# Designs tried in a protein design run: designed miniproteins, single chains, continued (4). Part 68

Each design is a single chain, and the fold is of that chain. pLDDT is the mean over its residues in the fold that is shown.

## One batch from the design tools (miniprotein)

Design m14341
Fold by ESMFold2-Fast:
Structure m14341 (fold): chain A 67 residues (1-67)
Amino acid sequence: LLDEAIEAARAGDIEKAVELLREAARRSPDPAVSTVLAIAADEVAGLTDPEKVERTVRAAREYVERL
C-alpha cells in the first residue's frame, strides 16, 4: 500500500495516493502507525504539487519504519 502510494504520487495521481494512505491507515493494527498515515493523507489531500506529495508519502513511510 505505501509503495503503491509512492508510485501513484510519482505518476501525478494525487487522489489515488490519498486513497492508498487512508487505506493503509485503516488496515494498520498499530495505533501510532495508523495515526501517522492518517495525518499524512490529510496533508497530501491539501497539496497540488505531485513532487511535494511524493516527498510527504516517502517521509511518512520512513517515519513508520522507525516506529
Scores: mean pLDDT 80

Design m14342
Fold by ESMFold2-Fast:
Structure m14342 (fold): chain A 81 residues (1-81)
Amino acid sequence: MPSAGQLIGREFEALLHAKTDEEKLAAAERLLALLQEYGSQLSPEQRRFLIAALEVLLSAEKNPEVKAVIQQSIALLRSLL
């Protein structure tokens, strides 16, 4: 069975490789859902790394719906540190 880190990593990779706003939104929403369920199972180091990576994505993102979901993911991860 894949670990929490593997499941979260796959959806983060999907978000990185998404070509359309619809694909980005879907991947970001799936990532947020996994973080809500399994984010506490990540190590503090994994959470800090993911926060940094998501902040880079947020700075480059133009779609307001995608930005909102990424920002929620960052806030959730910070609350778990």
Scores: mean pLDDT 85

Design m14343
Fold by ESMFold2-Fast:
Structure m14343 (fold): chain A 64 residues (1-64)
Amino acid sequence: GKKPFSNSVEQAVVYAQALLDAGLDQATAERFVFKELNAEAEDAGAPPIPESTVQQAVQQAAAN
């Protein structure tokens, strides 16, 4: 589809915060967020979310 995955960083931060809040470490949270958001992006016909974007989002979630 033509719908861009808008606010991918914000969605990644929200997912990362939920995983970190559940007691997962940053590396595990980053891996899960990358996998889930990329699966959603593919399902929506959006371009894949780069690993650097996920890393940035997890770092922001950890800082909060």
Scores: mean pLDDT 74

Design m14344
Fold by ESMFold2-Fast:
Structure m14344 (fold): chain A 110 residues (1-110)
Amino acid sequence: MPPVVVDPSLSPAQALRTAAAMSQRLLDLVEERSPTENIVAGLDRAIEYYEEMKRKFPQLKEELDELIKLYEKAKEAVEKGNYDEAKRLLEEARRIAEQQAERLLREEKE
């Protein structure tokens, strides 16, 4: 597989906005009842992206560790056919990413 590359010009706030958008796309796949393999592949790719973001933005380690944990739980839920639990976990991941991105954007403006 090609390596996951985080945009070197990406700010911490933009990185978390990207995480929120990724969570929404995965949530859409779950809501559409897409094939399990497609959802799992998307989750694995997102986890790889968050691991790279942690290396680039060590200040986001706690937030990204929480997102990775939610995505790993969502993957387990999808693999077990529990799409309702996967949806709940991805909605939580999107909420966290959106709230942290908004917080960082406010700090950058002050």
Scores: mean pLDDT 81

Design m14345
Fold by ESMFold2-Fast:
Structure m14345 (fold): chain A 125 residues (1-125)
Amino acid sequence: MSSELKKLEQAEKLIDEALELLEQAIRLLEEIRPYAEKLGIQDVLDEAIRLLEEAKRKAEEKTVEALKEAAELARQAGRLVDTILSGLEVGLGDEKVSRLAEEARRLVEQAYDKLKEAAKLLESI
């Protein structure tokens, strides 16, 4: 295979892995929904999920510009997940729910890194 074709294949693999991570993060955030509603922060949860769904749509376009936009959306969602985690820790003290938010944050950060790497690989072709 040419060096360019190898970079394309690696970028596609990173995009597919990022899409799976974003989907898993959304599922974990939906599991948190009853607790976010109890704390009155469901609007923050809804915005985080909206940003992650938009990041998925942008990543599926598989262009350098769209991947950079997807990464920025994931970064913004990650900051909202940090806000949710803080609210859960202070408001509920529920270790199980806090672990779900921590895992969602970790998945979002991993997706961000993979989207950034995919964009760099495609830019180098």
Scores: mean pLDDT 89

Design m14346
Fold by ESMFold2-Fast:
Structure m14346 (fold): chain A 67 residues (1-67)
Amino acid sequence: SHMEELKKKIEEEANKFADDITSIVERMLERERARRGPLTPEEEEKRQKQIDVAKNGIKEVRKKILS
């Protein structure tokens, strides 16, 4: 029970961290759009895929550590 609670808290923190990273990257993309003009749909899709890969990587690392 205690160990299960700790694992849950670690998972929640990892998820919050992934969300925080997403927010930071979205803010950076908005700044880039403001500076250079709008990104092309292809550029935005590529950036979103990179975000998804990073988020999945964080989740996989935490899962492996908790295993």
Scores: mean pLDDT 75

Design m14347
Fold by ESMFold2-Fast:
Structure m14347 (fold): chain A 90 residues (1-90)
Amino acid sequence: MARGERLVEQMRHQIEIMKKALDELEKQIKEGADPEVIQRDIRAILTSAESAKERLNFYADQIDPNEREELLKQLEEVEERAKKLEEEIK
């Protein structure tokens, strides 16, 4: 339990960092930042989200199913936001 709780806390923290990065990217796009720089940051977020999903699947037996589902939904929201920003800079 304690180990799974620590992983959940770590994943929530990582998702929060990704959401903050997306908020900053949305601001940078509105301010006319370089699309190439934004594209690199979007790809980094997508890679991080994919890695987080793989980690949640690997440790599925150590995580409460409801908490795992919540984290996966948040990661899907992060991926959706990142893809929308990628379309916006085309």
Scores: mean pLDDT 84

Design m14348
Fold by ESMFold2-Fast:
Structure m14348 (fold): chain A 66 residues (1-66)
Amino acid sequence: TVAEQLLALRNELSEVDREAFNRLGAAIAQDPVSPEALEEVAAYLRSINRDDLADRVEAIAAELRA
């Protein structure tokens, strides 16, 4: 599920970058989670040169838009 993918990503971020972990946590805390909030997290991940994680967040955002 989208929720499982987001939680798995957040667990990975806890070992990579605390700010990214906090930002994804804030986005997940929304009800419902907005694709725009996830896209902002992806933009932050690209700014710290984690394009691999940004791509995964953007894929989830695209799934929510479908």
Scores: mean pLDDT 82

Design m14349
Fold by ESMFold2-Fast:
Structure m14349 (fold): chain A 90 residues (1-90)
Amino acid sequence: LEKLLEEIRELAEQLPEEVKTVFELLVEAIEYAAKSTDKEEVKEIVEQLREELEKLREWAKENLSPEQQEIMEKALELLEEAIELIEEKA
């Protein structure tokens, strides 16, 4: 998990400041969920994270260059992998 989150942060550094802020919040939420022993809380966080990823995908299509969209999609794929890891442990 830590390695995935670090890779996500590195990709976010190549994106606009607004996106970096959002990614930092998403990473913090994933780290919190990974430490939680409350299965219901983890499920709620997972659902919220997936909704935020969908919003980011739609936003990126309208606001980012094709190159930035490619970086965004890679970062979103790693975020989805991290979300799946915390969901499997819950």
Scores: mean pLDDT 79

Design m14350
Fold by ESMFold2-Fast:
Structure m14350 (fold): chain A 81 residues (1-81)
Amino acid sequence: MSHTLTVEVIVDENGNIISYRVLEAGDATPEQLEKAVQTAIDKAREIGKELGKKGYKRARITVTVDAETGEILDVEVEILE
């Protein structure tokens, strides 16, 4: 069974969340989905601030989370601006 959730987050140079989208929810409960989204947002905010220090203005952060544990399994970073 797929126990993974994938969330895409767009962040600015200050770690502000511009938008987010759930790409894959699997068989997650609403509570598991809410926790995964919050985990992805918190991670994206951290990465956005670090990229902002390097002069990047916008990034797409894709976070894969284990639905049962809330553990981050993968993070992909794409510079947009």
Scores: mean pLDDT 83

Design m14351
Fold by ESMFold2-Fast:
Structure m14351 (fold): chain A 58 residues (1-58)
Amino acid sequence: DAEEAARRAAEAGARGARAGGPDSAQSMWNTAKLGALEAGADEEGARRAAEEARRAGL
């Protein structure tokens, strides 16, 4: 499922940002969105995947 793949890519991107990237919430969100786009999500799907990654980080 492309949406599930995008969500997982966003979570991986957010984790990468936490481990060695910027420490701002905005930068983490941008990295998660980029990961989702690279996994093949469209703009709306990438935003949803980034939001889900933020919720998973709670």
Scores: mean pLDDT 65

Design m14352
Fold by ESMFold2-Fast:
Structure m14352 (fold): chain A 109 residues (1-109)
Amino acid sequence: MEKVSRAADETARELERLGVSKEVAVNALVTAAWGLLRGKFSDEEADEKTRELEERLRKLLEQGASLLELLRYLADWLTNELKLSAEDVVELLDHVLELARAHVEIERA
């Protein structure tokens, strides 16, 4: 999954360049995941999987995880646990960046 690993690394780098907090990053990851999962699973399953993801990401954050570690964890979870395609994971990561950029624009306003 070199394409997915590259996308995760590039997304983490861009989030750091934008200066978003880890809290903002986790919220963007969870929101993007929920949107994608609702297209692939039932609403109930998407909500359950998204809740599990948020709990795991917040636990990693409390353990001092970097943005890169959070993005790699998400990419691994989507590909190995949920069996999503590389294309779906890349689309989710693009949406994470859109959400993060929107948040930065709002904070500047």
Scores: mean pLDDT 83

Design m14353
Fold by ESMFold2-Fast:
Structure m14353 (fold): chain A 74 residues (1-74)
Amino acid sequence: SMDELARQAGQLARQLAEQQGRTDIVDEAAEIARKGARGLAADKADRGRTVSDADIRAVAEGAVTSALLFAERK
């Protein structure tokens, strides 16, 4: 389900942020990843495609990058 994909992406984003020692962005990265995964899942479903593990990893990595960029502007 979209909820399961969102949870998986969020957990991976949390782990990636923690591995980088950036505990300050963990919650933001997880939320960006959850929203991104839901959007990707909806788009893929509309096009008759499935979300892959690689897609979820890319969403999580992108979410960490976005959270880091947002933190630089604070």
Scores: mean pLDDT 84

Design m14354
Fold by ESMFold2-Fast:
Structure m14354 (fold): chain A 62 residues (1-62)
Amino acid sequence: MENEERLRKAAEELKKKAEEVKEKDVLRAVGLYLLAVAAETEAELGASEEEVKSIEEAVKSV
């Protein structure tokens, strides 16, 4: 599986989580959206396996 595909999937999951929490915790929702943008940017720039794993772990921890 390409690192770009993994990062785009992670970004989609982060956006979904942000939508779920936005009414309970606006600051957390903003943070999740910022992480999603970072994941999409890394996907465009060709992130390393280590960077992909870091972002995937962030998604799991939220």
Scores: mean pLDDT 78

Design m14355
Fold by ESMFold2-Fast:
Structure m14355 (fold): chain A 90 residues (1-90)
Amino acid sequence: MKMVELTAEKLKSLEEEVREATLEAEIELSLARMVVAILRIEGKEEEAERLEKEIEKLQEELNKAIEEKDAEKLKEVAERLRELTRRALE
């Protein structure tokens, strides 16, 4: 019931939002790393190294956002990882 233990349900909802944002960011991070592997297989080593460095920077931001439980920052990191993947495939 939506009206019972409102405080506990609200905290659980916030924790679930952080969990979902974390999962989304981790999926996008994995996809970006797969693109790095594809670029290396294609012999595009310079592009792969550039993408890998950008991913490492975003991974540090992701780890910080997880530690701070910042769902908005996690969503921002996921979107930036998605944009990197999109640009690398062009």
Scores: mean pLDDT 80

Design m14356
Fold by ESMFold2-Fast:
Structure m14356 (fold): chain A 85 residues (1-85)
Amino acid sequence: MLELRILLELLEASLSQAQLAELVGASQSAVSRQLRKLEAEGLVSSERSPKTDITYYSIDPSLSAEEREALRRELEEELARLERA
């Protein structure tokens, strides 16, 4: 569930771990664990800002607009299924 919410938020904008934790209503440690897993799976990329030392996360930049929309729909459907279970 948390993983799906993180992916949905990242489909809208590049966000820091702290911003994601606030948006999805989870601890920064829980978000950090999910982000590491998603990076290892190639679904998410990270970039550290040299000016602020903040790491920003984004969805795989190789995805087309059509692939991003398809992913959004799939994630929303799966989240709805999990919330009903």
Scores: mean pLDDT 78

Design m14357
Fold by ESMFold2-Fast:
Structure m14357 (fold): chain A 120 residues (1-120)
Amino acid sequence: EEVEKLKKEAIEAAKNGNILRVFDILSKLGKYGPVILARTEDGEYKVYDASDPAAREELVELAKRRGENFQPDSPTIGFANSKADEAFREVLRAFLEAIAEKLGKTLRYGTDDGEVFEAK
């Protein structure tokens, strides 16, 4: 339904390098639950349901490699629902750090409850 449509649109925007559009779509997906869009080791984009423990384990492993599976011109990380648990917030922080390292930039993302994730 709506969720599947938004996931496809997010992947398409990521493939086209439209990062602002990706964040807009992932913000809409966040109404249904916490989500992250990431590039996998095979170079494909995938939308992860961060409430799924298996998805979180995969995301943690990707982040632990400090974005080794990301190309600098196409890294993407999505909106975190403020109601997500602490484990998901740690996964999001690790991903922001990995992307910041790849891009050589400081990244900042806020949640709807005023929590801020920052990576240098």
Scores: mean pLDDT 59

Design m14358
Fold by ESMFold2-Fast:
Structure m14358 (fold): chain A 122 residues (1-122)
Amino acid sequence: PDEVLEELARRLGVDLSDVRLAVEMAQSGPEEASRIYAELRARGIDRRLWLFLDSFAAAIVAGKIDFREAAVRAVQLILLERRDLSREELIELLQKYLKLSREEAEEIVDEALERLERGDFH
């Protein structure tokens, strides 16, 4: 679990402690989750960075300990929550925030879309 947290922190340009708080929030009840969210906001985590922190935290809590598998699950979660985002917009966001190449971003988005079409959320 620590390796995927460290990789995510490196790519997003946030502290490892911010990633750990996001994972704790994903495992917390509503009252504690609200407190952790306020702390992350106070640390300067912007709303766009939050999209990736939140979706990856949920993926990691679901047992996705490999960065690529966590990224695919995170994109599946983003696609379900943000139906307004196009494939191209998602690719651009993954390149910008996760520092992925275009090829890497395309592979992750396409795998996430394929898994959603199959009803594969595991």
Scores: mean pLDDT 84

Design m14359
Fold by ESMFold2-Fast:
Structure m14359 (fold): chain A 99 residues (1-99)
Amino acid sequence: AMGIVNIDVTSADGSKRFTVKGTQFTRAGGGNNVVMFEVEVDPEHVATVQVVTPETAGTGTATVEVEGKRVEVTLTMNSTLTTDGATGDATATLTVTPL
């Protein structure tokens, strides 16, 4: 079955909240899973991050430009995600770094 994941993450200083929404879970060619996440950096700037995982771990990175400054969004997943109706445990870590 297809899953939707919503993860709320707080910045390291506690000042900002980020919303991560998993919009699609698909099995890529070669046996990997593909997960698409929308990360709201602010209400007008949303990054789309694609994570490809070989059933154990995967990392996706995207860059968003906010008022001429670049921000790197990195999402790391450490679990298996499948489209055949199996549910796995998923751990996700989100990092937002000013460039």
Scores: mean pLDDT 57

Design m14360
Fold by ESMFold2-Fast:
Structure m14360 (fold): chain A 87 residues (1-87)
Amino acid sequence: SAAYDAALERLRALYERLLAEFPEHREEIEALLREETGAAQAAMAAYVAASDLSDPAFAADLEARAVAQLEAIAARLEALAERLRKE
């Protein structure tokens, strides 16, 4: 989806900016992205397993949730960046 692709590119651009701004904190940034991505994948799998896939709203709801997950991950990376800037 265009919305998902746009959110993913925004997250990628943010991730690359953080690695460039904080090269000494690469391991911490990578660990946070890995943890948040893993949690998001587990939550999405649980949502799909609990969903009625015959519901005509399912595809739109799935897309909206996927976009919201990417935005939430980006917000957590921004929070980490704010913490690192105060060190």
Scores: mean pLDDT 87

Design m14361
Fold by ESMFold2-Fast:
Structure m14361 (fold): chain A 88 residues (1-88)
Amino acid sequence: MAAAEEFVRLAVAAFEAYLAGDYERAEALGREAEAAAAKITDPALLEKAELEALAKAAELAAEYYAKQGDEEKAAFFKKKAEEYRAKA
């Protein structure tokens, strides 16, 4: 599923750029992710790809906040990643 894999990759890259403070790059990658998502015609495949992207983004957020010393936010995003993984 090339479009679904491309969507997840681009969405995760957009979120990584956002966490790095590169908001312009995050927005550009986010638009590319939206274009990739538009190519996924199967709603079930789109939902699975969105949940995979959300899970990976939450995992990255948990690691980011843990490195910042924000244990409350790190725990919150770790729980969100587990919830998204359970639904995917």
Scores: mean pLDDT 82

Design m14362
Fold by ESMFold2-Fast:
Parts: structure tokens; sequence; C-alpha cells
Structure m14362 (fold): chain A 70 residues (1-70)
């Protein structure tokens, strides 16, 4: 369930394991849960705004959300 993935990502962020949180955000994106993926990515970027994998996921999410409007 995607809710379990969000819980695991939040625990990873709390423990400082940002790489695991990024991995889970990527899994949420692949499952099509764009809102939950964005929530986790935004939380990671609030801690490290220069995280390259989190920035890449944000760009993909922005692109997919723009495409959905067209």
Amino acid sequence: LTEKLVEEAEKAIESGNIDEAVRIAGMLLLKGDLEKAREIVDKILSINPNHPRALALKKVLDYLEEKRKK
C-alpha cells in the first residue's frame, strides 16, 4: 500500500536516511501516486534543497503534472 511507503519514507527522513526516502519517492512516482511522491520530495528538499536526486524527481513530477493539464 502506498500509505506504508509514505510512513517508511517519513521514518527514513527522521533517521537521516535521505537516500532511502528518495528511493521511496521514486517508487511512489512509478506507482502513479504523484501527490504522495511530491509530498516526500518537498520534505527532502526542505532539508537539503540541493539534493540532486530529489531535484530530478521534482522536475519529473512538474513535467507530468503539466502534461496532465493538456
Scores: mean pLDDT 81

Design m14363
Fold by ESMFold2-Fast:
Structure m14363 (fold): chain A 97 residues (1-97)
Amino acid sequence: SEAERQEIQLDERSRELSAEAFRLLAEGKVEEAIELLRRALEEDPDPRVRAAAVLVAAELYKLTGDKRILELLRRAAEEDPDERVRRLAREALKELT
């Protein structure tokens, strides 16, 4: 169905985001990984992709300790138009701090 196709495509997009972020980190490209996360968190029109970006950001913070990632999560928690994304970002921040 169309709904099933959209769900599969969303799962693929979320997996691609995670894979690219971790690849950039493995290559030492921390600035590029953070910019990728910022674009996903602040510019993607799909709240489900922004939610996936919250989870990826939390994982990258655990690996790097880079406080710029915490600032991205704080902005998502305070400013995202979707309540579920804001709640997920608040939960991530609580676990990380």
Scores: mean pLDDT 84

Design m14364
Fold by ESMFold2-Fast:
Structure m14364 (fold): chain A 61 residues (1-61)
Amino acid sequence: AEEYIEKGKQYMKEGKFKEASDYYVKALREDPSNEEIRKLAIEAYKKYVDELKKLQEILDS
């Protein structure tokens, strides 16, 4: 779990939210009851979705 969390945090710092989400989900599978990991996974995925929405707005213009 810890290795996946650290990789997720690194991807978050790089703005690679999809990759961060993938690693946090891997960490969550190792420890499914861990609310801290769950919050990190949700945050990364939310940032990824926000990025996709921004791209859609640009393409729809």
Scores: mean pLDDT 80

Design m14365
Fold by ESMFold2-Fast:
Structure m14365 (fold): chain A 57 residues (1-57)
Amino acid sequence: NALEVLKEAARRAGASDEEIEKATTFDEAKQLLVRVVNKLSQEERDALARWLEERIA
């Protein structure tokens, strides 16, 4: 499920459990992921992108 994959990605990127629970729609989960990813280094973003490719592809 794409929504669950996005929530797990956001958690791995540093989102709190409360923020993840509040993201009940696909768009909310995408917005949360973008917000937390902006705080990551390039290496951390690349690692997260590889993790997502394995789950979504």
Scores: mean pLDDT 78

Design m14366
Fold by ESMFold2-Fast:
Structure m14366 (fold): chain A 70 residues (1-70)
Amino acid sequence: SMEELEEVLEETKKKIEEIFKKDPTNVDEMLEVVFETVEKMSELTGLPKEEVRDILMDYLSPIVEKLVEE
């Protein structure tokens, strides 16, 4: 459902922010979270992985850009 999708996105955002705050050089762990989230979203929505990746990246893009620039 849309609510479950929103919860997955919010949890992923929190995980990425926490990993970055703990160790901003830990790109591997951040990528692992993104990969796992894409798989979960694909299973949850039935959409192709490329479509769910686009949705996830649209959601995370302003957050990641701000973290990387600072």
Scores: mean pLDDT 78

Design m14367
Fold by ESMFold2-Fast:
Structure m14367 (fold): chain A 67 residues (1-67)
Amino acid sequence: LRAYIEARAAAHGLSFTDAALDKLVARAATLPNMEDVDTVVELVIGHARDRGRTVVTEADVEAVLGP
């Protein structure tokens, strides 16, 4: 799952901080299927991208999924 999320971000030209990646992996692991995981990952990546950043932070994860 971790490597999958990292690969998705890299495909968009982005990277995750370790804290953001750890948080998103933990939250994504509770989702019922990979389609929901994909949706959440894309929303988090999009949150950082829409703000002109190339690094996804813990704040981006919290903005989509809550703390």
Scores: mean pLDDT 79

Design m14368
Fold by ESMFold2-Fast:
Structure m14368 (fold): chain A 62 residues (1-62)
Amino acid sequence: TDDLRAQHDKLSEEYRKLMKERAEAVKNLPKDPEGSEKKIKELTKKIDEVSKQLKDLHAKLG
């Protein structure tokens, strides 16, 4: 139970960090369209991967 909770907490923290980084990249789109677009695409892929892992852990915890 504690191990799964710790994994969920770690992934939740990573998810929040990635979401914040993506939001910052979106804000920079008008100033750096090329770099920001590339960053958003990469971060979205990582967010999707972490989200899937969180959903799997949530199913195990619930």
Scores: mean pLDDT 81

Design m14369
Fold by ESMFold2-Fast:
Structure m14369 (fold): chain A 68 residues (1-68)
Amino acid sequence: SMDDAIDALVHSMKVQYDLSDEQAAALRKRLTDVVNEGIAQGLSREELNLRINKVVNETIDEVDAQKA
């Protein structure tokens, strides 16, 4: 399911980038919001993947900025 895919992605990001529980929860919310909005707008799989990748990259940038 999409929720399972989001949970798997958040878990992977938490392990790979050492996200706090708060950061992981924020990422899950952002991914869920983006997916639900994309579905509501009738986005293609390709367009939805681009939005998901944007959220992932922004999360990485935010974590890196916090450590700098």
Scores: mean pLDDT 84

Design m14370
Fold by ESMFold2-Fast:
Structure m14370 (fold): chain A 85 residues (1-85)
Amino acid sequence: MTITSPKALQVDLRSLSDFFKGLDEGISELFDKASKLAVNVSESKLPEVDKALEKLQEVFNKKGSRTQLRDAAQTLYNTVVKLSK
């Protein structure tokens, strides 16, 4: 996924939270928390978040395990938390 603004990141993370709500509530909750922090991520740091999102997308497209999806989601959440400071 390619993120062009902090607001676009927030929308994408909310969409991911909604998507995972029926599949994995833990992943859904991580993305809900990340979406609330997304507006605090500076535009210059969005490429670092994009890399974490691309990793999640790759795991999903390759039909990775639930554990691999959770690990990718946790990495994305941790990246957003770090960059939202």
Scores: mean pLDDT 80

Design m14371
Fold by ESMFold2-Fast:
Structure m14371 (fold): chain A 68 residues (1-68)
Amino acid sequence: MAEELIEEAKKLFEEGKNGEALNLYLTASIISGSTEPLRELAEKLEKAGDLQTAKTARGMVEFLEKYR
């Protein structure tokens, strides 16, 4: 389940749909109990120049780790 969401999110990111990709990575992280996919996405977003979505992803990681 989480792997399928990550694959779909990766495709959305490659299509430039960064916000939609972020939502699927968030859902996958909640289901799997792991924030690693969100951390990797944040780094990829920073490298791609989408600093706003990257900041949102990092905030989601911090929130999930605090309440995990």
Scores: mean pLDDT 80

Design m14372
Fold by ESMFold2-Fast:
Structure m14372 (fold): chain A 96 residues (1-96)
Amino acid sequence: SLQNILEALKEGIKNLEEEAKKVGEEEARIHLVLVISDVLYETFKDEEMKKIADEAVELSLELAENGTLTEEQKKRLEELEKKVEEKLKELEEKLK
């Protein structure tokens, strides 16, 4: 099931490159962070991933209300992306 989850996430990442053209880059990036962190939380019960998912929801609401993220919010999004990427890398290394 873990291999199937990682394959589904990789397909989701490719689909989000097309989605970014429709909904905007920042919204697609927030959606990617939310989906990956939620899947990782539900699969591993990782409380840090739950916190990241909750923060991604807040960023999505701020973007929807204001049409753009502040510089501080953009920096926070980059930090959340980095944490999610590090977790995915750790999991891929364990599946080799």
Scores: mean pLDDT 78

Design m14373
Fold by ESMFold2-Fast:
Formats: structure tokens, sequence, C-alpha cells
Structure m14373 (fold): chain A 61 residues (1-61)
């Protein structure tokens, strides 16, 4: 199991590279290995980093 910190870094890297396939796999991994509370923290931290770094994110439905 990868750490929450490592998972967040990998998710941000996938977003920067516009690699939606890898991002989806990381989201599924998170849902299988983390609690609902931890998933909320992951989402919050990923969003915070996106906003802080002005990363342009493609709209995913």
Amino acid sequence: MMSMEELIEKMLEAIRNKDLETYKKLVEYAKEHYSEEELEEIDRRVLSEILRNNIEVEQVP
C-alpha cells in the first residue's frame, strides 16, 4: 500500500501530465485502500495543490 502522501503526489503528477487514465486508476486505488474520511482529505489536498500552483485541469465529467 502506498502512503497517502505518495498517492497525492502521483495524482498531482497525473493531472500535470493530463494523464486521465492514470488519474482514474489512482482514484480507484484510493477508494479501495482508504477510508471515506481519508478520501475527503486526499481530495482536499489535491484541490489545494491545484489551486496553489494554478494547474490547468481539463474538465472531466
Scores: mean pLDDT 75

Design m14374
Fold by ESMFold2-Fast:
Structure m14374 (fold): chain A 74 residues (1-74)
Amino acid sequence: EVLDKLLEELEKYLKENPDATFYISSINKTITSEEALKIIKEVKENPTPLKRQIVLELAKQTGIFEKIVKENKE
């Protein structure tokens, strides 16, 4: 449930910010919003540790992680 909300909020943010780019430390690469959306889709279908880490880095950089944590904490 928490993960589903995080993925939904990330997908919305990336669609609203198509020109955004993100540096992902786990793979030492800058990715585009389009590439990030593809990773989110892949995590929904078959989550791997690396893809989950990338999603968490994206969520932290966008502030969505803090928002979701705060909402679940009250």
Scores: mean pLDDT 79

Design m14375
Fold by ESMFold2-Fast:
Structure m14375 (fold): chain A 81 residues (1-81)
Amino acid sequence: GEAGAEAARRGAEAARAAEDPREGALAALRGANEGALLAEDLRVQMGAGVGAVGAAVGLAVGDPRFAAELGARGNEIGAEL
């Protein structure tokens, strides 16, 4: 559980700290995917999934900053659950 939550938290932090919004969105996706793979807790897996979907949607509409923000928030929620 803790490893998944930590991966999600790192993904959120990396997304918010990224100088490039696209790198932020990709960091959020990596955190969400890693969190899902490492999570022993279904709540963390759900949060990681929401983060990944948010980042993918943001990228698809051509707004990497919005993707990074959604991905970071999804990862943060997953880490807090």
Scores: mean pLDDT 67

